# Designs tried in a protein design run: designed miniproteins, single chains, continued (4). Part 4

Each design is a single chain, and the fold is of that chain. pLDDT is the mean over its residues in the fold that is shown.

## One batch from the design tools (miniprotein)

Design m12106
Fold by ESMFold2-Fast:
Structure m12106 (fold): chain A 64 residues (1-64)
Amino acid sequence: SELTSLLQNYARTKYPNVDVSDNTISNAVEFGVGFAKALGYSDDDPIVKKIAVMSLDVELTYKN
């Protein structure tokens, strides 16, 4: 998906020395989309990207 590609690019740019797994990216995408939909937002809403990026940042900061 477009969001997956965006998160992969973000991870490569912000965490160039971290080997970020496909599962880590997929989990961040699923969390962002799922949480935004639960709150009534569309897939095009900027909040989807923001939640997904924040989820990825938390994961990479606290577990790597």
Scores: mean pLDDT 80

Design m12107
Fold by ESMFold2-Fast:
Structure m12107 (fold): chain A 57 residues (1-57)
Amino acid sequence: MDAVRQLLLDATRQGQELVKAAYDKTGFDGALKAGEEGQKLLDQAKAQAAALLAAAA
């Protein structure tokens, strides 16, 4: 299912960009916090992907 793959790829990209932007602004402390936010985005995308897969089954 293309939507599931795209959702996970987009969440991964967004997480990476958040970490990079935070590192550029605040250094390592900001990057660690952005990494935590990126992980939450991935967890949310994973939950949405699971819901889409369940709906398709």
Scores: mean pLDDT 74

Design m12108
Fold by ESMFold2-Fast:
Structure m12108 (fold): chain A 93 residues (1-93)
Amino acid sequence: MVDPGILRIEEETALVYMSAGISRLEGDEERAEASRRAAEEGDRGIEALRAGDLEAAREHAERVRELARELEELGDTAGAKAALAAADLILEL
């Protein structure tokens, strides 16, 4: 069985990837790139959690938070919200 906490982080990270796809379809490459980078850092945080590397997981969560601020500035409110949720969930584990 998948850890419920990790599953929730995966769900939030998937929403950031979805936001990246929507931005790309709208022709907003800058916003799409920022959302993709946030989602990729989320995936790295999940990988670190699965490996038991809590220090690396925390480091990736902080990068996701920084990227979420960039998403808010670029108008990706949904992507920013999902990225912040993923980061907070990683930091709680």
Scores: mean pLDDT 84

Design m12109
Fold by ESMFold2-Fast:
Structure m12109 (fold): chain A 86 residues (1-86)
Amino acid sequence: MKKLTDEEVDEIADKIMEELGLPEHLRPAVRDLVRRIAELVNKGKSIEEAYKEAVSYARSRFPLPERDALIKAIEKAAEILKEKGY
């Protein structure tokens, strides 16, 4: 099975930051959320399951307005992973 690497996680996080125009102070949170999704997918969960768990985590951990931005980042991460064939 193809596993997501730390390098791929960083590349995905960078792409999300650029495409969504997110402020630099959110980069660590975006990276950690992409990492969380990658770990779940690497354990054999579907992208849809990993997405739902990441959204639930973001809703419980982050206040508005950062929460809405991070949920969009999670949506973009799921799209990128589907395009990569995960």
Scores: mean pLDDT 81

Design m12110
Fold by ESMFold2-Fast:
Structure m12110 (fold): chain A 60 residues (1-60)
Amino acid sequence: NEKVYEKLIEMANEAIADPRVSPELKARLREAVEKLKKNPTEENYVDLMHLLAEALKERA
């Protein structure tokens, strides 16, 4: 699971760097990444996945 968490965090960091993603969503992504890094739970992983999916829609 370590590898899966690392990959998701990298994808989230790419979304945070994308100028097409809203500042509000970037703040939520940063918060979720920090939460997952400090407490790697399924809940925090799922929350980050949902936010990343929203960011991917904004990047389309």
Scores: mean pLDDT 81

Design m12111
Fold by ESMFold2-Fast:
Structure m12111 (fold): chain A 72 residues (1-72)
Amino acid sequence: SSDLEYILRYGPAIDPALTEELRRAYEAGDRERAIRLLEEMKERVRRSTVLDEETKERLLRRIDALIEELSA
């Protein structure tokens, strides 16, 4: 998924440990854990003062797209 690739590329700037946990959840096929980790990452992106607003908006849209995909 291009959304996952983008999140894994820029996620370490928010939280490298959370990004690694997300990668492992996907490798394990653990959809429920992946959704919870994406929701946690979404909250960290919203609260970030390090990223510009455009990058935050792109990350939030891609996180939402992945949550929707995994929830189907």
Scores: mean pLDDT 85

Design m12112
Fold by ESMFold2-Fast:
Structure m12112 (fold): chain A 66 residues (1-66)
Amino acid sequence: EIPTNATKEDFEKAKKENKDLLYAKISPENPFDIIPGFIKVEDLPNLKIEEADLEKYPYAKYIIKR
């Protein structure tokens, strides 16, 4: 699971345009630990974006998982 502030629309746009997804990875423990993340376009069909569980990921809006 990858906690992120990337939106569902960003995910769908990357799939539709056949482009790699660039996003901000948010630490589940530290709101100041924001790391740029990268998902290759070929990996996108095996991944889904869901709303984050706020108890597990209080600083992320969404999670990316398989």
Scores: mean pLDDT 73

Design m12113
Fold by ESMFold2-Fast:
Structure m12113 (fold): chain A 58 residues (1-58)
Amino acid sequence: GAAEAGKKAGVSKRQAAGAGAVGRALGRDNGIALAMKNNGLSREQAELAVEGGIADGA
């Protein structure tokens, strides 16, 4: 879920949930790009946050 993804990525539950919502709306790659740009996440952190947030919202 978003909370677990946030912990793995080293970000808040809110940031992981937001990244997942963007991934669902705009696609995984766009969610990752925006998480990196807007939240200063590494690619690995952004991937974990977006994928976990998408899974939690399904």
Scores: mean pLDDT 73

Design m12114
Fold by ESMFold2-Fast:
Parts: C-alpha cells; sequence; structure tokens
Structure m12114 (fold): chain A 91 residues (1-91)
C-alpha cells in the first residue's frame, strides 16, 4: 500500500499549491479593491518572495505570477525577470 501513501502525498502537495495560489489571487484582489497600485502590489509581492519563511516566499512568488498574468506585456516581462532572479537565488 506504498502506492496509496504516494498518491496521498502527491494530493497534499497539489492541495497546498492550489491553496497558496488561491491565497495569492485573493490577496491581490483585496489589495487592488483597497486601491493599492500595481507597482505597490509588485513591491509587496517581491518583499514576500524574499522572506526567509518558506510559506511567505511561496506566497510572494504566486502573487507575482498572478500580477504577471494580469499585466500588460511590458510589465509582465519585468515581473518575469524578477521571478527568474528570485528562483535562481533560492533554488
Amino acid sequence: DTEKKLLEENKEIQERHLRIRRQAEAEVEALRAAGVSLEELVDRALALAQDPNPEQHELGLEMLEVLKRRSDPERAAQIEQELRALVAKHE
């Protein structure tokens, strides 16, 4: 029954990723609704992505991904560059 344990572990990992993605989307939407500018949102997401706490780091990266998808091509390219630099630094 090692296969069942591996399936449960994979499910937990996927559920954790989905939860963090949903948190990122909700936080971006809440801050946007509160009148926070796109530039301030990117700055906040970058600060979270540089946090030594793994959960904050992952949340920051997912917030940057949300902002990248919802930005114009020039801003999306800038966010992509910052994401690449952060991943290289931490991985």
Scores: mean pLDDT 78

Design m12115
Fold by ESMFold2-Fast:
Structure m12115 (fold): chain A 89 residues (1-89)
Amino acid sequence: ERELYEKAVNYDVAARILVAGIPLAEKEGRAEETARGAFDSAKKAADLYVQAGRPDEAAESLRRVADEFERQGYTEIAEELRKYADEVA
């Protein structure tokens, strides 16, 4: 479904931008808020990818965002996203 796939891509991109922005958000006291937003966007993207019939893309998206979270020191969030990736694959 084109509409679901387009929404999935948008949330996936949003999640990656938010995670990449955490160091700047931390400077302004918004790191936790930004991390939460990225986590929510990543899960929403994955759900939409699955609904669009693309579970492999859902898993890849989640793992990609998890890797970036781990790079930023958010190990627990990264583990949650990887677990979800294994479940949707």
Scores: mean pLDDT 85

Design m12116
Fold by ESMFold2-Fast:
Structure m12116 (fold): chain A 107 residues (1-107)
Amino acid sequence: SELERAVNALRTVIQRLRALKRLIDEGKLTPEEVKQQLEDIIDTLRFVKKHLPPELQPLVDRAIELAREALNAKTKEQIKAALDGMIAVLREILEKLGYPVEEPELP
């Protein structure tokens, strides 16, 4: 279903945000690479929004707003805080849809 596709995309975005946060912590990305990843994530979230119930669309808009805050952030700490906020909002969307939110254990 379109909803299942949106849920899978949302789970993928959460994984991408966690990976992005780790790579930023490790100093492995340029500012341009961080910007490209965030812009791609925003495009994915816009796709997800169109396939979610109207009552959950404001939460997607909040995640996009946080992504824009990360794009305009001047410090690594500000970027990471915005990414953490996005993850929290996206996890809330999954919970409200009745899909289990699994916390990945570190390997």
Scores: mean pLDDT 85

Design m12117
Fold by ESMFold2-Fast:
Structure m12117 (fold): chain A 81 residues (1-81)
Amino acid sequence: LKEALEKAIEAARKTAKETEGIEVPKEASVKEIVDLLVAKGKREAARAVINKAMQVLLKNTKDPEERQKILEESLELLENA
C-alpha cells in the first residue's frame, strides 16, 4: 500500500512537471497537486494527474474493495477538476 501510494505521488508530480512545468512540494499528496493545478486553471493537467495516479494505484492494488475506493475517489477528483 505505502509503495503504491509513493509511486502514484511520484507519477502525479512528474506529470504536473512535464505537462505544465509546475514544481510541486515534496510532501504534496495527489489531491494537493490536483488542487494546485485546478487553482492555476490547468484542468486538463489536473485530469492527467488524476488518471496517472489512478492507473498506478490500480496496477498495484489487487483487493476489489480497495480498487473500488480508488475508483470512487478518483472520479470525485475528476468531477471537481
Scores: mean pLDDT 75

Design m12118
Fold by ESMFold2-Fast:
Structure m12118 (fold): chain A 80 residues (1-80)
Amino acid sequence: SDFEKTLKKIEEAIKEAKSPVEAIVRVTRILMDDPSIKTKEDVEKAAEIVKEEFRKRFPDQAEQLNEAIDQLKKALEVEL
Protein backbone atom coordinates (compact mmCIF):
# COMPACT_ATOMS: atom_id res chain seq x y z
CA SER A 1 0.00 0.00 0.00
CA ASP A 2 1.05 3.64 -0.42
CA PHE A 3 1.02 4.13 3.36
CA GLU A 4 3.36 1.13 3.92
CA LYS A 5 5.74 2.66 1.34
CA THR A 6 5.61 5.94 3.30
CA LEU A 7 6.51 4.13 6.54
CA LYS A 8 9.57 2.59 4.80
CA LYS A 9 10.47 6.04 3.42
CA ILE A 10 10.40 7.41 7.00
CA GLU A 11 12.65 4.56 8.25
CA GLU A 12 15.14 5.13 5.40
CA ALA A 13 15.15 8.93 5.91
CA ILE A 14 16.13 8.48 9.58
CA LYS A 15 18.71 5.74 8.89
CA GLU A 16 20.38 7.88 6.17
CA ALA A 17 20.37 11.08 8.26
CA LYS A 18 23.79 12.31 9.39
CA SER A 19 22.43 14.29 12.36
CA PRO A 20 19.31 14.54 14.57
CA VAL A 21 18.46 17.90 12.94
CA GLU A 22 18.60 16.39 9.43
CA ALA A 23 16.41 13.48 10.61
CA ILE A 24 13.72 15.75 12.13
CA VAL A 25 13.65 17.99 9.02
CA ARG A 26 13.30 15.02 6.64
CA VAL A 27 10.60 13.34 8.73
CA THR A 28 8.63 16.60 9.18
CA ARG A 29 8.52 17.07 5.39
CA ILE A 30 7.25 13.50 4.89
CA LEU A 31 4.57 13.82 7.61
CA MET A 32 3.35 17.19 6.21
CA ASP A 33 3.56 16.47 2.47
CA ASP A 34 2.95 12.75 1.88
CA PRO A 35 -0.53 12.17 0.37
CA SER A 36 -0.82 8.64 1.88
CA ILE A 37 -1.19 10.21 5.37
CA LYS A 38 -4.94 10.97 5.37
CA THR A 39 -6.33 10.19 8.85
CA LYS A 40 -5.48 10.75 12.52
CA GLU A 41 -4.78 6.99 12.73
CA ASP A 42 -2.22 7.30 9.88
CA VAL A 43 -0.51 10.20 11.69
CA GLU A 44 -0.41 8.18 14.94
CA LYS A 45 1.11 5.10 13.22
CA ALA A 46 3.69 7.18 11.32
CA ALA A 47 4.65 9.09 14.50
CA GLU A 48 5.21 5.82 16.41
CA ILE A 49 7.55 4.51 13.67
CA VAL A 50 9.46 7.83 13.78
CA LYS A 51 9.82 7.65 17.58
CA GLU A 52 11.04 4.03 17.44
CA GLU A 53 13.60 4.82 14.70
CA PHE A 54 14.84 7.91 16.61
CA ARG A 55 15.41 5.72 19.69
CA LYS A 56 17.52 3.32 17.56
CA ARG A 57 19.48 5.91 15.52
CA PHE A 58 19.89 8.80 18.04
CA PRO A 59 19.32 7.28 21.52
CA ASP A 60 20.97 10.19 23.40
CA GLN A 61 18.65 12.76 21.76
CA ALA A 62 15.55 10.53 21.41
CA GLU A 63 13.63 12.10 24.34
CA GLN A 64 13.82 15.65 22.91
CA LEU A 65 13.24 14.46 19.32
CA ASN A 66 10.19 12.40 20.31
CA GLU A 67 8.73 15.35 22.25
CA ALA A 68 9.02 17.43 19.03
CA ILE A 69 7.30 14.62 17.08
CA ASP A 70 4.45 14.47 19.64
CA GLN A 71 3.87 18.23 19.16
CA LEU A 72 3.95 17.86 15.36
CA LYS A 73 1.49 14.93 15.57
CA LYS A 74 -0.91 17.09 17.64
CA ALA A 75 -0.70 19.94 15.08
CA LEU A 76 -1.25 17.58 12.11
CA GLU A 77 -4.27 15.93 13.77
CA VAL A 78 -5.95 19.36 14.14
CA GLU A 79 -5.72 19.81 10.30
CA LEU A 80 -7.41 16.42 9.66
Scores: mean pLDDT 83

Design m12119
Fold by ESMFold2-Fast:
Formats: sequence, C-alpha cells, structure tokens
Structure m12119 (fold): chain A 85 residues (1-85)
Amino acid sequence: MEIVQEATLEALEKAAKTAEPKVSEFFELALEAAKLLLAGKPIPEELVKRAEELEKEADEEVKKKLAAEVEKMGEEVKKKVEEAK
C-alpha cells in the first residue's frame, strides 16, 4: 500500500512539472494536499479556496486537459505499482 502512495505522489510531482501552467497548478495543489493528508495534517482553508477558484476559472478546454492528465497519471501509478511487484 505504501508503494501505491509513493507512486501516486511521484506521478503528481511529474504532472505538476510537465503539464501546462493552468493544469499544472491543479496538480501542485493536489500534491500539497496529498502530502498533508499522508502526514496526518489538516488541509489549510486557503488551499481549499485556491482549488475552488481554479475550478471556477477553468474553462472546458482546461478541464478536458486536466482529465487527460489525471488519466495519464493513473496509468503511470499502475505501471509503477506493477514494476514494484
């Protein structure tokens, strides 16, 4: 299970670095939230509000690209989990 968590964090870091700027910010916030949750820390309200603002500002093209990057990330996590077995 820890391997899945590490693979997910690594995939989020990669997406945050490689996605286009509007999409990469979603992954940066998701990575920060994931790290806090794994450490047993509460997610700050300012981070939640920032994520809500990004979602409200995102047009259909940005949302479509975000969905594509999430799917790509899921395949990357699956590949790393299979390689770790």
Scores: mean pLDDT 75

Design m12120
Fold by ESMFold2-Fast:
Structure m12120 (fold): chain A 59 residues (1-59)
Amino acid sequence: SVEELVEKLSSDEPIRKLLEELAPDRWIAIAREAGVDLSKPGKELPEEVRRKIAELILK
């Protein structure tokens, strides 16, 4: 669900690593559409941004 992905994205790991794990076949497209700093820990992103990423993963 979106909520489960938002919780997984609230990690101390870099967003790039989280996307590679959660959406290995689509992470580049998701990263491009989200427009976020991939080196930032997921927990440092605003919740609204983490939610947007979660929705993109579920597409």
Scores: mean pLDDT 82

Design m12121
Fold by ESMFold2-Fast:
Structure m12121 (fold): chain A 103 residues (1-103)
Amino acid sequence: MTGQEVSDEVIKSDKKYAGLYTAIVQGLEAAKRYFKESKKDPKKSLKKFEKVLDGSKQVASHLPDSKTIQKLLDEIKENGKKSADEAIKKAQEGMDTVLALAK
């Protein structure tokens, strides 16, 4: 059984995490747009993608699901080296996963 004080603390923590989850989703949207814009040169786009993903990993380190999110971001980064279309697909799946964790 949880007291009201515990519920208030959880609500406050959740509100803080909501902002962090939103920042990660925005980072993934930016990364996806970089690959959509530069489909013909995915390796060149990887540098922009890497910077955004590294920033998102730093934000994710403050979340309760940090390990899961960081692994997801690393997988998206690796796929960016193989194909722009695959990177875009993985970034979209990543956004959906992060949004689900934020709920």
Scores: mean pLDDT 69

Design m12122
Fold by ESMFold2-Fast:
Structure m12122 (fold): chain A 89 residues (1-89)
Amino acid sequence: DLQSTFATLVGISRASASTIIREYERTFGKKITSISEGQDAILALYVLLKYKRTDLSYEELVELGRQIRREKNLSLREVAKEVLKLLKE
């Protein structure tokens, strides 16, 4: 299933992937229908939650997330773990 494949590719648990997917759907009002959309969702949530960029569109959040990930040399797994940490606060 999409959730299990997404969890495996990102390197997180299925429960953690479920948490990210639910938060994305609540925050942006969209369904994740592909792995690529799931990866973009992690980046958008990372920027929104860590840097509190409520001024940015979804597309701008994804682009900035990709930029920050490259600049800090972070894996998607590391970004996802930070999102999960921020969601617990």
Scores: mean pLDDT 86

Design m12123
Fold by ESMFold2-Fast:
Structure m12123 (fold): chain A 64 residues (1-64)
Amino acid sequence: MSEEEINEEIARLIAEDEELRKKAAEILNISEEELDKMFEKDPVELARIIKEKDPEFYEELKEK
């Protein structure tokens, strides 16, 4: 599985789970509204930013 495919899956998992969305918004220091716009614009880039800001959270999502 490519890194892009993994990042797409991680973005999808976050979008589908209210608690994960809230945590992702807190990690990025943005609102949930801004997070939603990032999902619409570029979910792969959003997952990449999460990996850079909180690699532990990223690995947890990857194992799910």
Scores: mean pLDDT 78

Design m12124
Fold by ESMFold2-Fast:
Structure m12124 (fold): chain A 91 residues (1-91)
Amino acid sequence: AEENLRRAYELLTEAGRRLEEMLRKQGIEASVEVRAVGPTTLEVRVEAEDPEKAREAAEQLKAAAASLPEVESAEVEIEGNRAVITVTVKP
């Protein structure tokens, strides 16, 4: 569990950083933060300039999380120009 959480945190932090850099090159303001909120749970938080860009970024990050062998589930909640992806890692 701890190893899976650490690996997912590291990989999602890197994915978020790459997404921020890619969007900035397109003239889009966005920020991505990854937080450990439980022993098997991460939150990936996205803020963007508008709701459409927040949705696009959240979809990409959810897909990235779901593709990780360490991840059991990933769920997205969107509120305006903000999104939270709740990632549960395998035991």
Scores: mean pLDDT 84

Design m12125
Fold by ESMFold2-Fast:
Structure m12125 (fold): chain A 67 residues (1-67)
Amino acid sequence: SLEEKIAELRQRIAHLKAMRALLLAEADRLSETDPETSATLRQQAAKYDAEIAKLEAELARLEAEKA
């Protein structure tokens, strides 16, 4: 159903945001002791930003259809 699809997208977005937050927290922790690993984690977080934006656009489209 449309409601199930919206719920699945919300869950996926929440999961990606949580993973991004963990990567950024770890990057901050390592910034002084291991700046190369810190930079790599920030690059990975940026990839999640792109996926989150894509899913949020799809969520907005489905929510508009439900209205």
Scores: mean pLDDT 87

Design m12126
Fold by ESMFold2-Fast:
Structure m12126 (fold): chain A 61 residues (1-61)
Amino acid sequence: VPLEPISEEEIKELKEEAIEKAREGNIAGAVGLILRMIAEGAPKEKITETINEIDEILKEL
């Protein structure tokens, strides 16, 4: 368990990686990164934004 909450920069990196995995069709990888954001204590707002962007990408595939 991390002693300090995840930084905004780390959240942004995880979000970008999850989006990239979704674009590659690696949905399991994208979901795994979202779960990591949750486990690391990312705010609900940032998690929701990431899920929404992935959903939009999947609709365009």
Scores: mean pLDDT 78

Design m12127
Fold by ESMFold2-Fast:
Structure m12127 (fold): chain A 82 residues (1-82)
Amino acid sequence: EHKEKLKEELKKAAEETLEEIERLGTMSESFRNAITKIVENAIEELEKTEDKKKQELILDIAIGLLDIILGIAKVIARNKEK
């Protein structure tokens, strides 16, 4: 099923993002909560539509948000200043 494939892709992307942030040493409860919320919201939106174009857009937006969080984690890792 198309939705199930997109949900699997989303969960994999989120898992990879969590692993990379942990590897960077910048993991926080805020990052975990934000990633969880992105996944939950995207799954809810996917369930609301049968339009494959909208489903792909929902996945693309969710992955983009995950990339933003990872980008923030990388900036924190690079600066490591107190």
Scores: mean pLDDT 83

Design m12128
Fold by ESMFold2-Fast:
Structure m12128 (fold): chain A 73 residues (1-73)
Amino acid sequence: KAEAAKKALEEGVKEAKEGDPEEAAERAKKRLTELLTPEVGAAIGARLLAALDEGLEEAEKMAKGIIKAIEEE
């Protein structure tokens, strides 16, 4: 599950850079909700959307931080 969540976050960041960032974030949130619990997936998605509101670089940093946390747990 952790590896799949990490991949979903990495793909979400790529899609955000190449296309519509909000659609990419919503897609990543859906995948995370399926792979984790609905509450955890929604919380991660909300944090990514909030970071994206501050900029793509902040969203990328947030995704990297979440990936590290998932790998350690």
Scores: mean pLDDT 70

Design m12129
Fold by ESMFold2-Fast:
Structure m12129 (fold): chain A 66 residues (1-66)
Amino acid sequence: KLEEALNELEKLKAEGASDFELYNAAIEKLKEVLGWSEDEAIELINQHPGANYTEKAINAFKALLG
């Protein structure tokens, strides 16, 4: 499920989704796949490096996959 979620985020990025759209999609996927709260998902994404929310979200998912 996490690998599928990352693939969907990479697809959204490739198709030109906005930073805001990808950020919200990442939050919802973390809630769906891991059962996390919105606050937990936001905290994880913001702890990861990136120039924008798209990069932070992708890096967060990659870190979770190992």
Scores: mean pLDDT 80

Design m12130
Fold by ESMFold2-Fast:
Structure m12130 (fold): chain A 79 residues (1-79)
Amino acid sequence: SPLEEVKKLIAEGDIHKALELARKLKEEDEELAEKAKELIVERLVASGLSEETAREVVELALKGEFDKAEELGIRDVLK
């Protein structure tokens, strides 16, 4: 399932691909995209970001604003 693919990417530390997949899911299934978003937020919080910052980062990435997402402090998680 798409959510299992997102979980696998998160487990592998490939947060950038997880965000790209969540963005693709948003166009096909908004409910699955929301679940993918929450999984990525949890991973970013576990990596030391505040929940507020993690949610803003994910929302920016889902809008295609990856440059702004990286600038907001996920540099070590996305790279």
Scores: mean pLDDT 77

Design m12131
Fold by ESMFold2-Fast:
Structure m12131 (fold): chain A 68 residues (1-68)
Amino acid sequence: NNQLQELDEEVSRPKPSKAKIADILGESSVSVFNRYLKLLEEGKEHEIPPEKRDLLSLYLLKKQQQQQ
């Protein structure tokens, strides 16, 4: 229930920790998280589990908003 809030707090930091974001997403390693990011960049979002896809899309959206 706090997963979305934890993700929001971490990505709102000036330098978000990929390790913490991966942990919030339930991933055991940053490598798996980076693989999901690569799939999103390649337009292969459908290859990511739906529950993790929504959280990753939120992460990218918030990260983009912070880099303006």
Scores: mean pLDDT 71

Design m12132
Fold by ESMFold2-Fast:
Structure m12132 (fold): chain A 62 residues (1-62)
Amino acid sequence: EPSAAQTAANQHIVAAARALMKDKKPEELAEVSQRVVRGLTEGEELDDPEAQAHIDAARAAL
């Protein structure tokens, strides 16, 4: 069973992907998803401050 912290982190991950997608086509979702995963797991900086804030919040929620 995922904890409340894991649920909150997952919500922020989805929000980060949506923020990155606001100026992109639906077919770019796979590339955006990979960038979100790398930002979360490897600390790679995202080029969108809203998406970066969500990744930072997801890491803090864990």
Scores: mean pLDDT 76

Design m12133
Fold by ESMFold2-Fast:
Order: sequence, then C-alpha cells, then structure tokens
Structure m12133 (fold): chain A 97 residues (1-97)
Amino acid sequence: MDEFAEAMEKVFERAIETDPVHVKAAIAVIAWGRKNKDPEAGIEKLKEIAGLKPEEARKLREELLKTFSKEEQEKIEELEKQVEEALREYQEIKAAA
C-alpha cells in the first residue's frame, strides 16, 4: 500500500507541474493491473510514469487502452475527466491560499 501511495503522489506532483497526461497514464496502468489481477506489475509500471516524458506517458496510456473493451475505455475516460477536474480544483485552492 505504501509503495502505491508514494508512486501516486509522485505522479500527481508531476501532473500538477506539467501535464495531466501522467495522471491519465497512471489511471490506465491501475485499470490494467486490476483487469489482469496483477497489482504488483501495475505498481511497477506506476513507479515509472513520474519519470516519463509527456509523449512517453501518452504512448503508454494508448497501448494499455487498446487491451480494454470499448465500454471499459469509456469508464476509464470518465474517471480521467473526474481526476482532471479534481486536479484543477486543487490548483485553484492552492493558488488562492
């Protein structure tokens, strides 16, 4: 659990500083690990995301999404939108403080 939390924190910091593509890639990796019942492989990929360039993170997301059904992809995209909205709200609160 601690490794997952630490990896996610680094991904969120990266997304706040640069581009939400890193958090979108993280969502795809988590969904991939859950679908394949391999949370350890998911966590390993998650640790890599914070160090990726935006284009590399986008490519990883696209490759992982291709392994999902259309319905699963739509659910992931909805979650991505909710997380982007939450990150925007967090940035606004931080800027106002």
Scores: mean pLDDT 74

Design m12134
Fold by ESMFold2-Fast:
Structure m12134 (fold): chain A 97 residues (1-97)
Amino acid sequence: SLEEELKRAEEEAKREIEALVNALNSADPQKGEEFRKRMEEALKKDPEEALKEIKEAAEEGVRFANEKHRALGAEMERARERLIEALEKAKELKEKL
């Protein structure tokens, strides 16, 4: 069902946010916490605005991690790509409901 697909996409997005938070926390716990709060606030917004803000915040997080540890930056970039895909899927499904 569309409802089950939406729930799966939202759960995938939450898992990728957690992966990004955990990766960023390993570099800087304060940055990880700030990122988590920014993600939670962004997700409360309109889907288009949320996607834009999350893309920007995740890009900033990847950039920061890359400066500290290149391997961590690469891991975060993969999680960012999966997060964006999950959020775009959730947006499409939500518009169909």
Scores: mean pLDDT 84

Design m12135
Fold by ESMFold2-Fast:
Structure m12135 (fold): chain A 75 residues (1-75)
Amino acid sequence: MEERFEKLKEELQKIIDEMKKIRDYAKNPVIKSLIDNSIKTIEKMLENAKTVKDYERILEVAKKSLEKIKEMIKS
């Protein structure tokens, strides 16, 4: 259980860090706002997370948000 928590937290932190990096390099204010809102949503979800399944759900949300951000930047 602990090992699964650590892995999920590590992956979540990696995604958040990537979002922050993209935000720093982004020139479009709309993309910056989307990233800021996505990070805030993930952080609020993490504050209420208690179980491995909660972390797995948050990770899925984070992955989808990052994917959307990357697609917007490509365009």
Scores: mean pLDDT 81

Design m12136
Fold by ESMFold2-Fast:
Structure m12136 (fold): chain A 94 residues (1-94)
Amino acid sequence: SELELLKKQRELIKEKAEAFIASIKDPELKAEAEKEFAVIKKKMDELIKEYEEGKISKEEALEKYNELLKQLQELQDRIEALEAQRRAEEARAA
């Protein structure tokens, strides 16, 4: 059932990422987040396929999955920091 758990976790991550992207007010940062999330999503789909095809072990699949989760969190943190910076710059210009 590890494959079923990975698929369920992938769906939850997609939902959370889509909600985060929808909350981004800056259209440039939103487009950047959408582009980078599309790459992470593709890597997650490839990982699940490799595991289903028996090309990687359960341990390798979980390790790579955790790496992708870290990349997603780093993307969210970076976009939030950039939004905060842009808001501060706009406040200084006013």
Scores: mean pLDDT 80

Design m12137
Fold by ESMFold2-Fast:
Structure m12137 (fold): chain A 59 residues (1-59)
Amino acid sequence: SAALEAAAREAAERARRGALEAGASPDVTKQAGEGAYRMALAGMPAEAAARLGERNASS
């Protein structure tokens, strides 16, 4: 749905922002955003998806 896609984009942006603030590489930042996007599309709240995306990308 359009609402899920909007939430997924917000989750990806939050994850990328968090990764950049933490000094992550471009590759890690990209992975964080992609992971967050997929999890939010699956129905995970945007904030939780962003946090998990960052965590998974950094390890």
Scores: mean pLDDT 84

Design m12138
Fold by ESMFold2-Fast:
Structure m12138 (fold): chain A 101 residues (1-101)
Amino acid sequence: LETLFNKLKEQGLIPKDVTLEQFKEAFEKVLASLKSSLSREEVIDLFEYVVEMTKDIPAEHFGGGLLLAAHVYAIENKLDPETVVSTLTLLLSGVVEELGG
């Protein structure tokens, strides 16, 4: 989570004064309310996979890297790519909205 938190701050998608603890709280809140055909465990696994695959990608290419990693995860796990990408997008946009206003 810390790697993603730092990348989102670097991109200006969340305010620079947001703490890691506030980010974690927003993430858990959005995850709990997320409507997806994926289970909570699958959403967490997807998220950890995407964060791991994108950790070394420069901030300017991070968005594209996230989408590509989500698409690869879907193919490898025999999931619908649209569902996986949509789930990741809703999770990330929900967290940004919760923290950014």
Scores: mean pLDDT 77

Design m12139
Fold by ESMFold2-Fast:
Structure m12139 (fold): chain A 65 residues (1-65)
Amino acid sequence: IEEWLNNVINLAKLLGRPVVLPSQREVAEKLGVSQSAVSKALKKYEKEGKAIVERVGKNIRITAA
């Protein structure tokens, strides 16, 4: 999951814009991990200042920090 999240952050940097992901549940299902694993990875990256994570409805908005 952390490798995938790094790829999303790098994509946001390349585009110069936030990347909008589907719901945490859908991301977890597609990656074959638990929703808890997705939540923990997002919180860790936000706390470490690597990304800004926002909830937009059910979707997740990732901005490169």
Scores: mean pLDDT 76

Design m12140
Fold by ESMFold2-Fast:
Structure m12140 (fold): chain A 91 residues (1-91)
Amino acid sequence: KLKEEIKKAFEEIKKELNLDLEFDEKKLEEIAEFAKKAYGDKFSPYAVVAEYIAEEYFKFPLAYNPEIKTLEEAIEEVKRQKEILDFLFNI
């Protein structure tokens, strides 16, 4: 069940990074449908959640990254986005 997989990925990433971010089912579903159409069998719930965090938490205009397939890769991507945000606004 794709919806449950995305919810699980979201909760795992949120817990690991201690993010104050709510689960927006409609927004995550929109990203997931885009990913399925663009990348087919190569889409990942972790990639969908990483894109959602970039858009909703960091407000970055990021392209979906289909290479994010694991929790660890998603955590690294979110941390990378945080570092870019800090660099751009604290320099």
Scores: mean pLDDT 76

Design m12141
Fold by ESMFold2-Fast:
Structure m12141 (fold): chain A 85 residues (1-85)
Amino acid sequence: SFKEEQLKEMKETLEKKLDEIEELSKTDPEKAIEKIEELLEYLDIVIEHIKEEMKSDPEFAKELIELLNEYKAKLKELLKKLKEL
């Protein structure tokens, strides 16, 4: 379905972004930290927007928010590791 394809595309896009940040962290950890903090702020804005705008499809909104929160958790874990160095 369109919704399943959109979730898959979003997941693949987020996984690619995480991989890019992880590679950046090997060569420039300070820049990686900056990028993670900016992305976390942006993701909070996106999640709030989804909550407000997608009231007509609450189940799909929930799935998108869950996926974004999982991505945020991975970013926060990487941020913690980089700050402990």
Scores: mean pLDDT 82

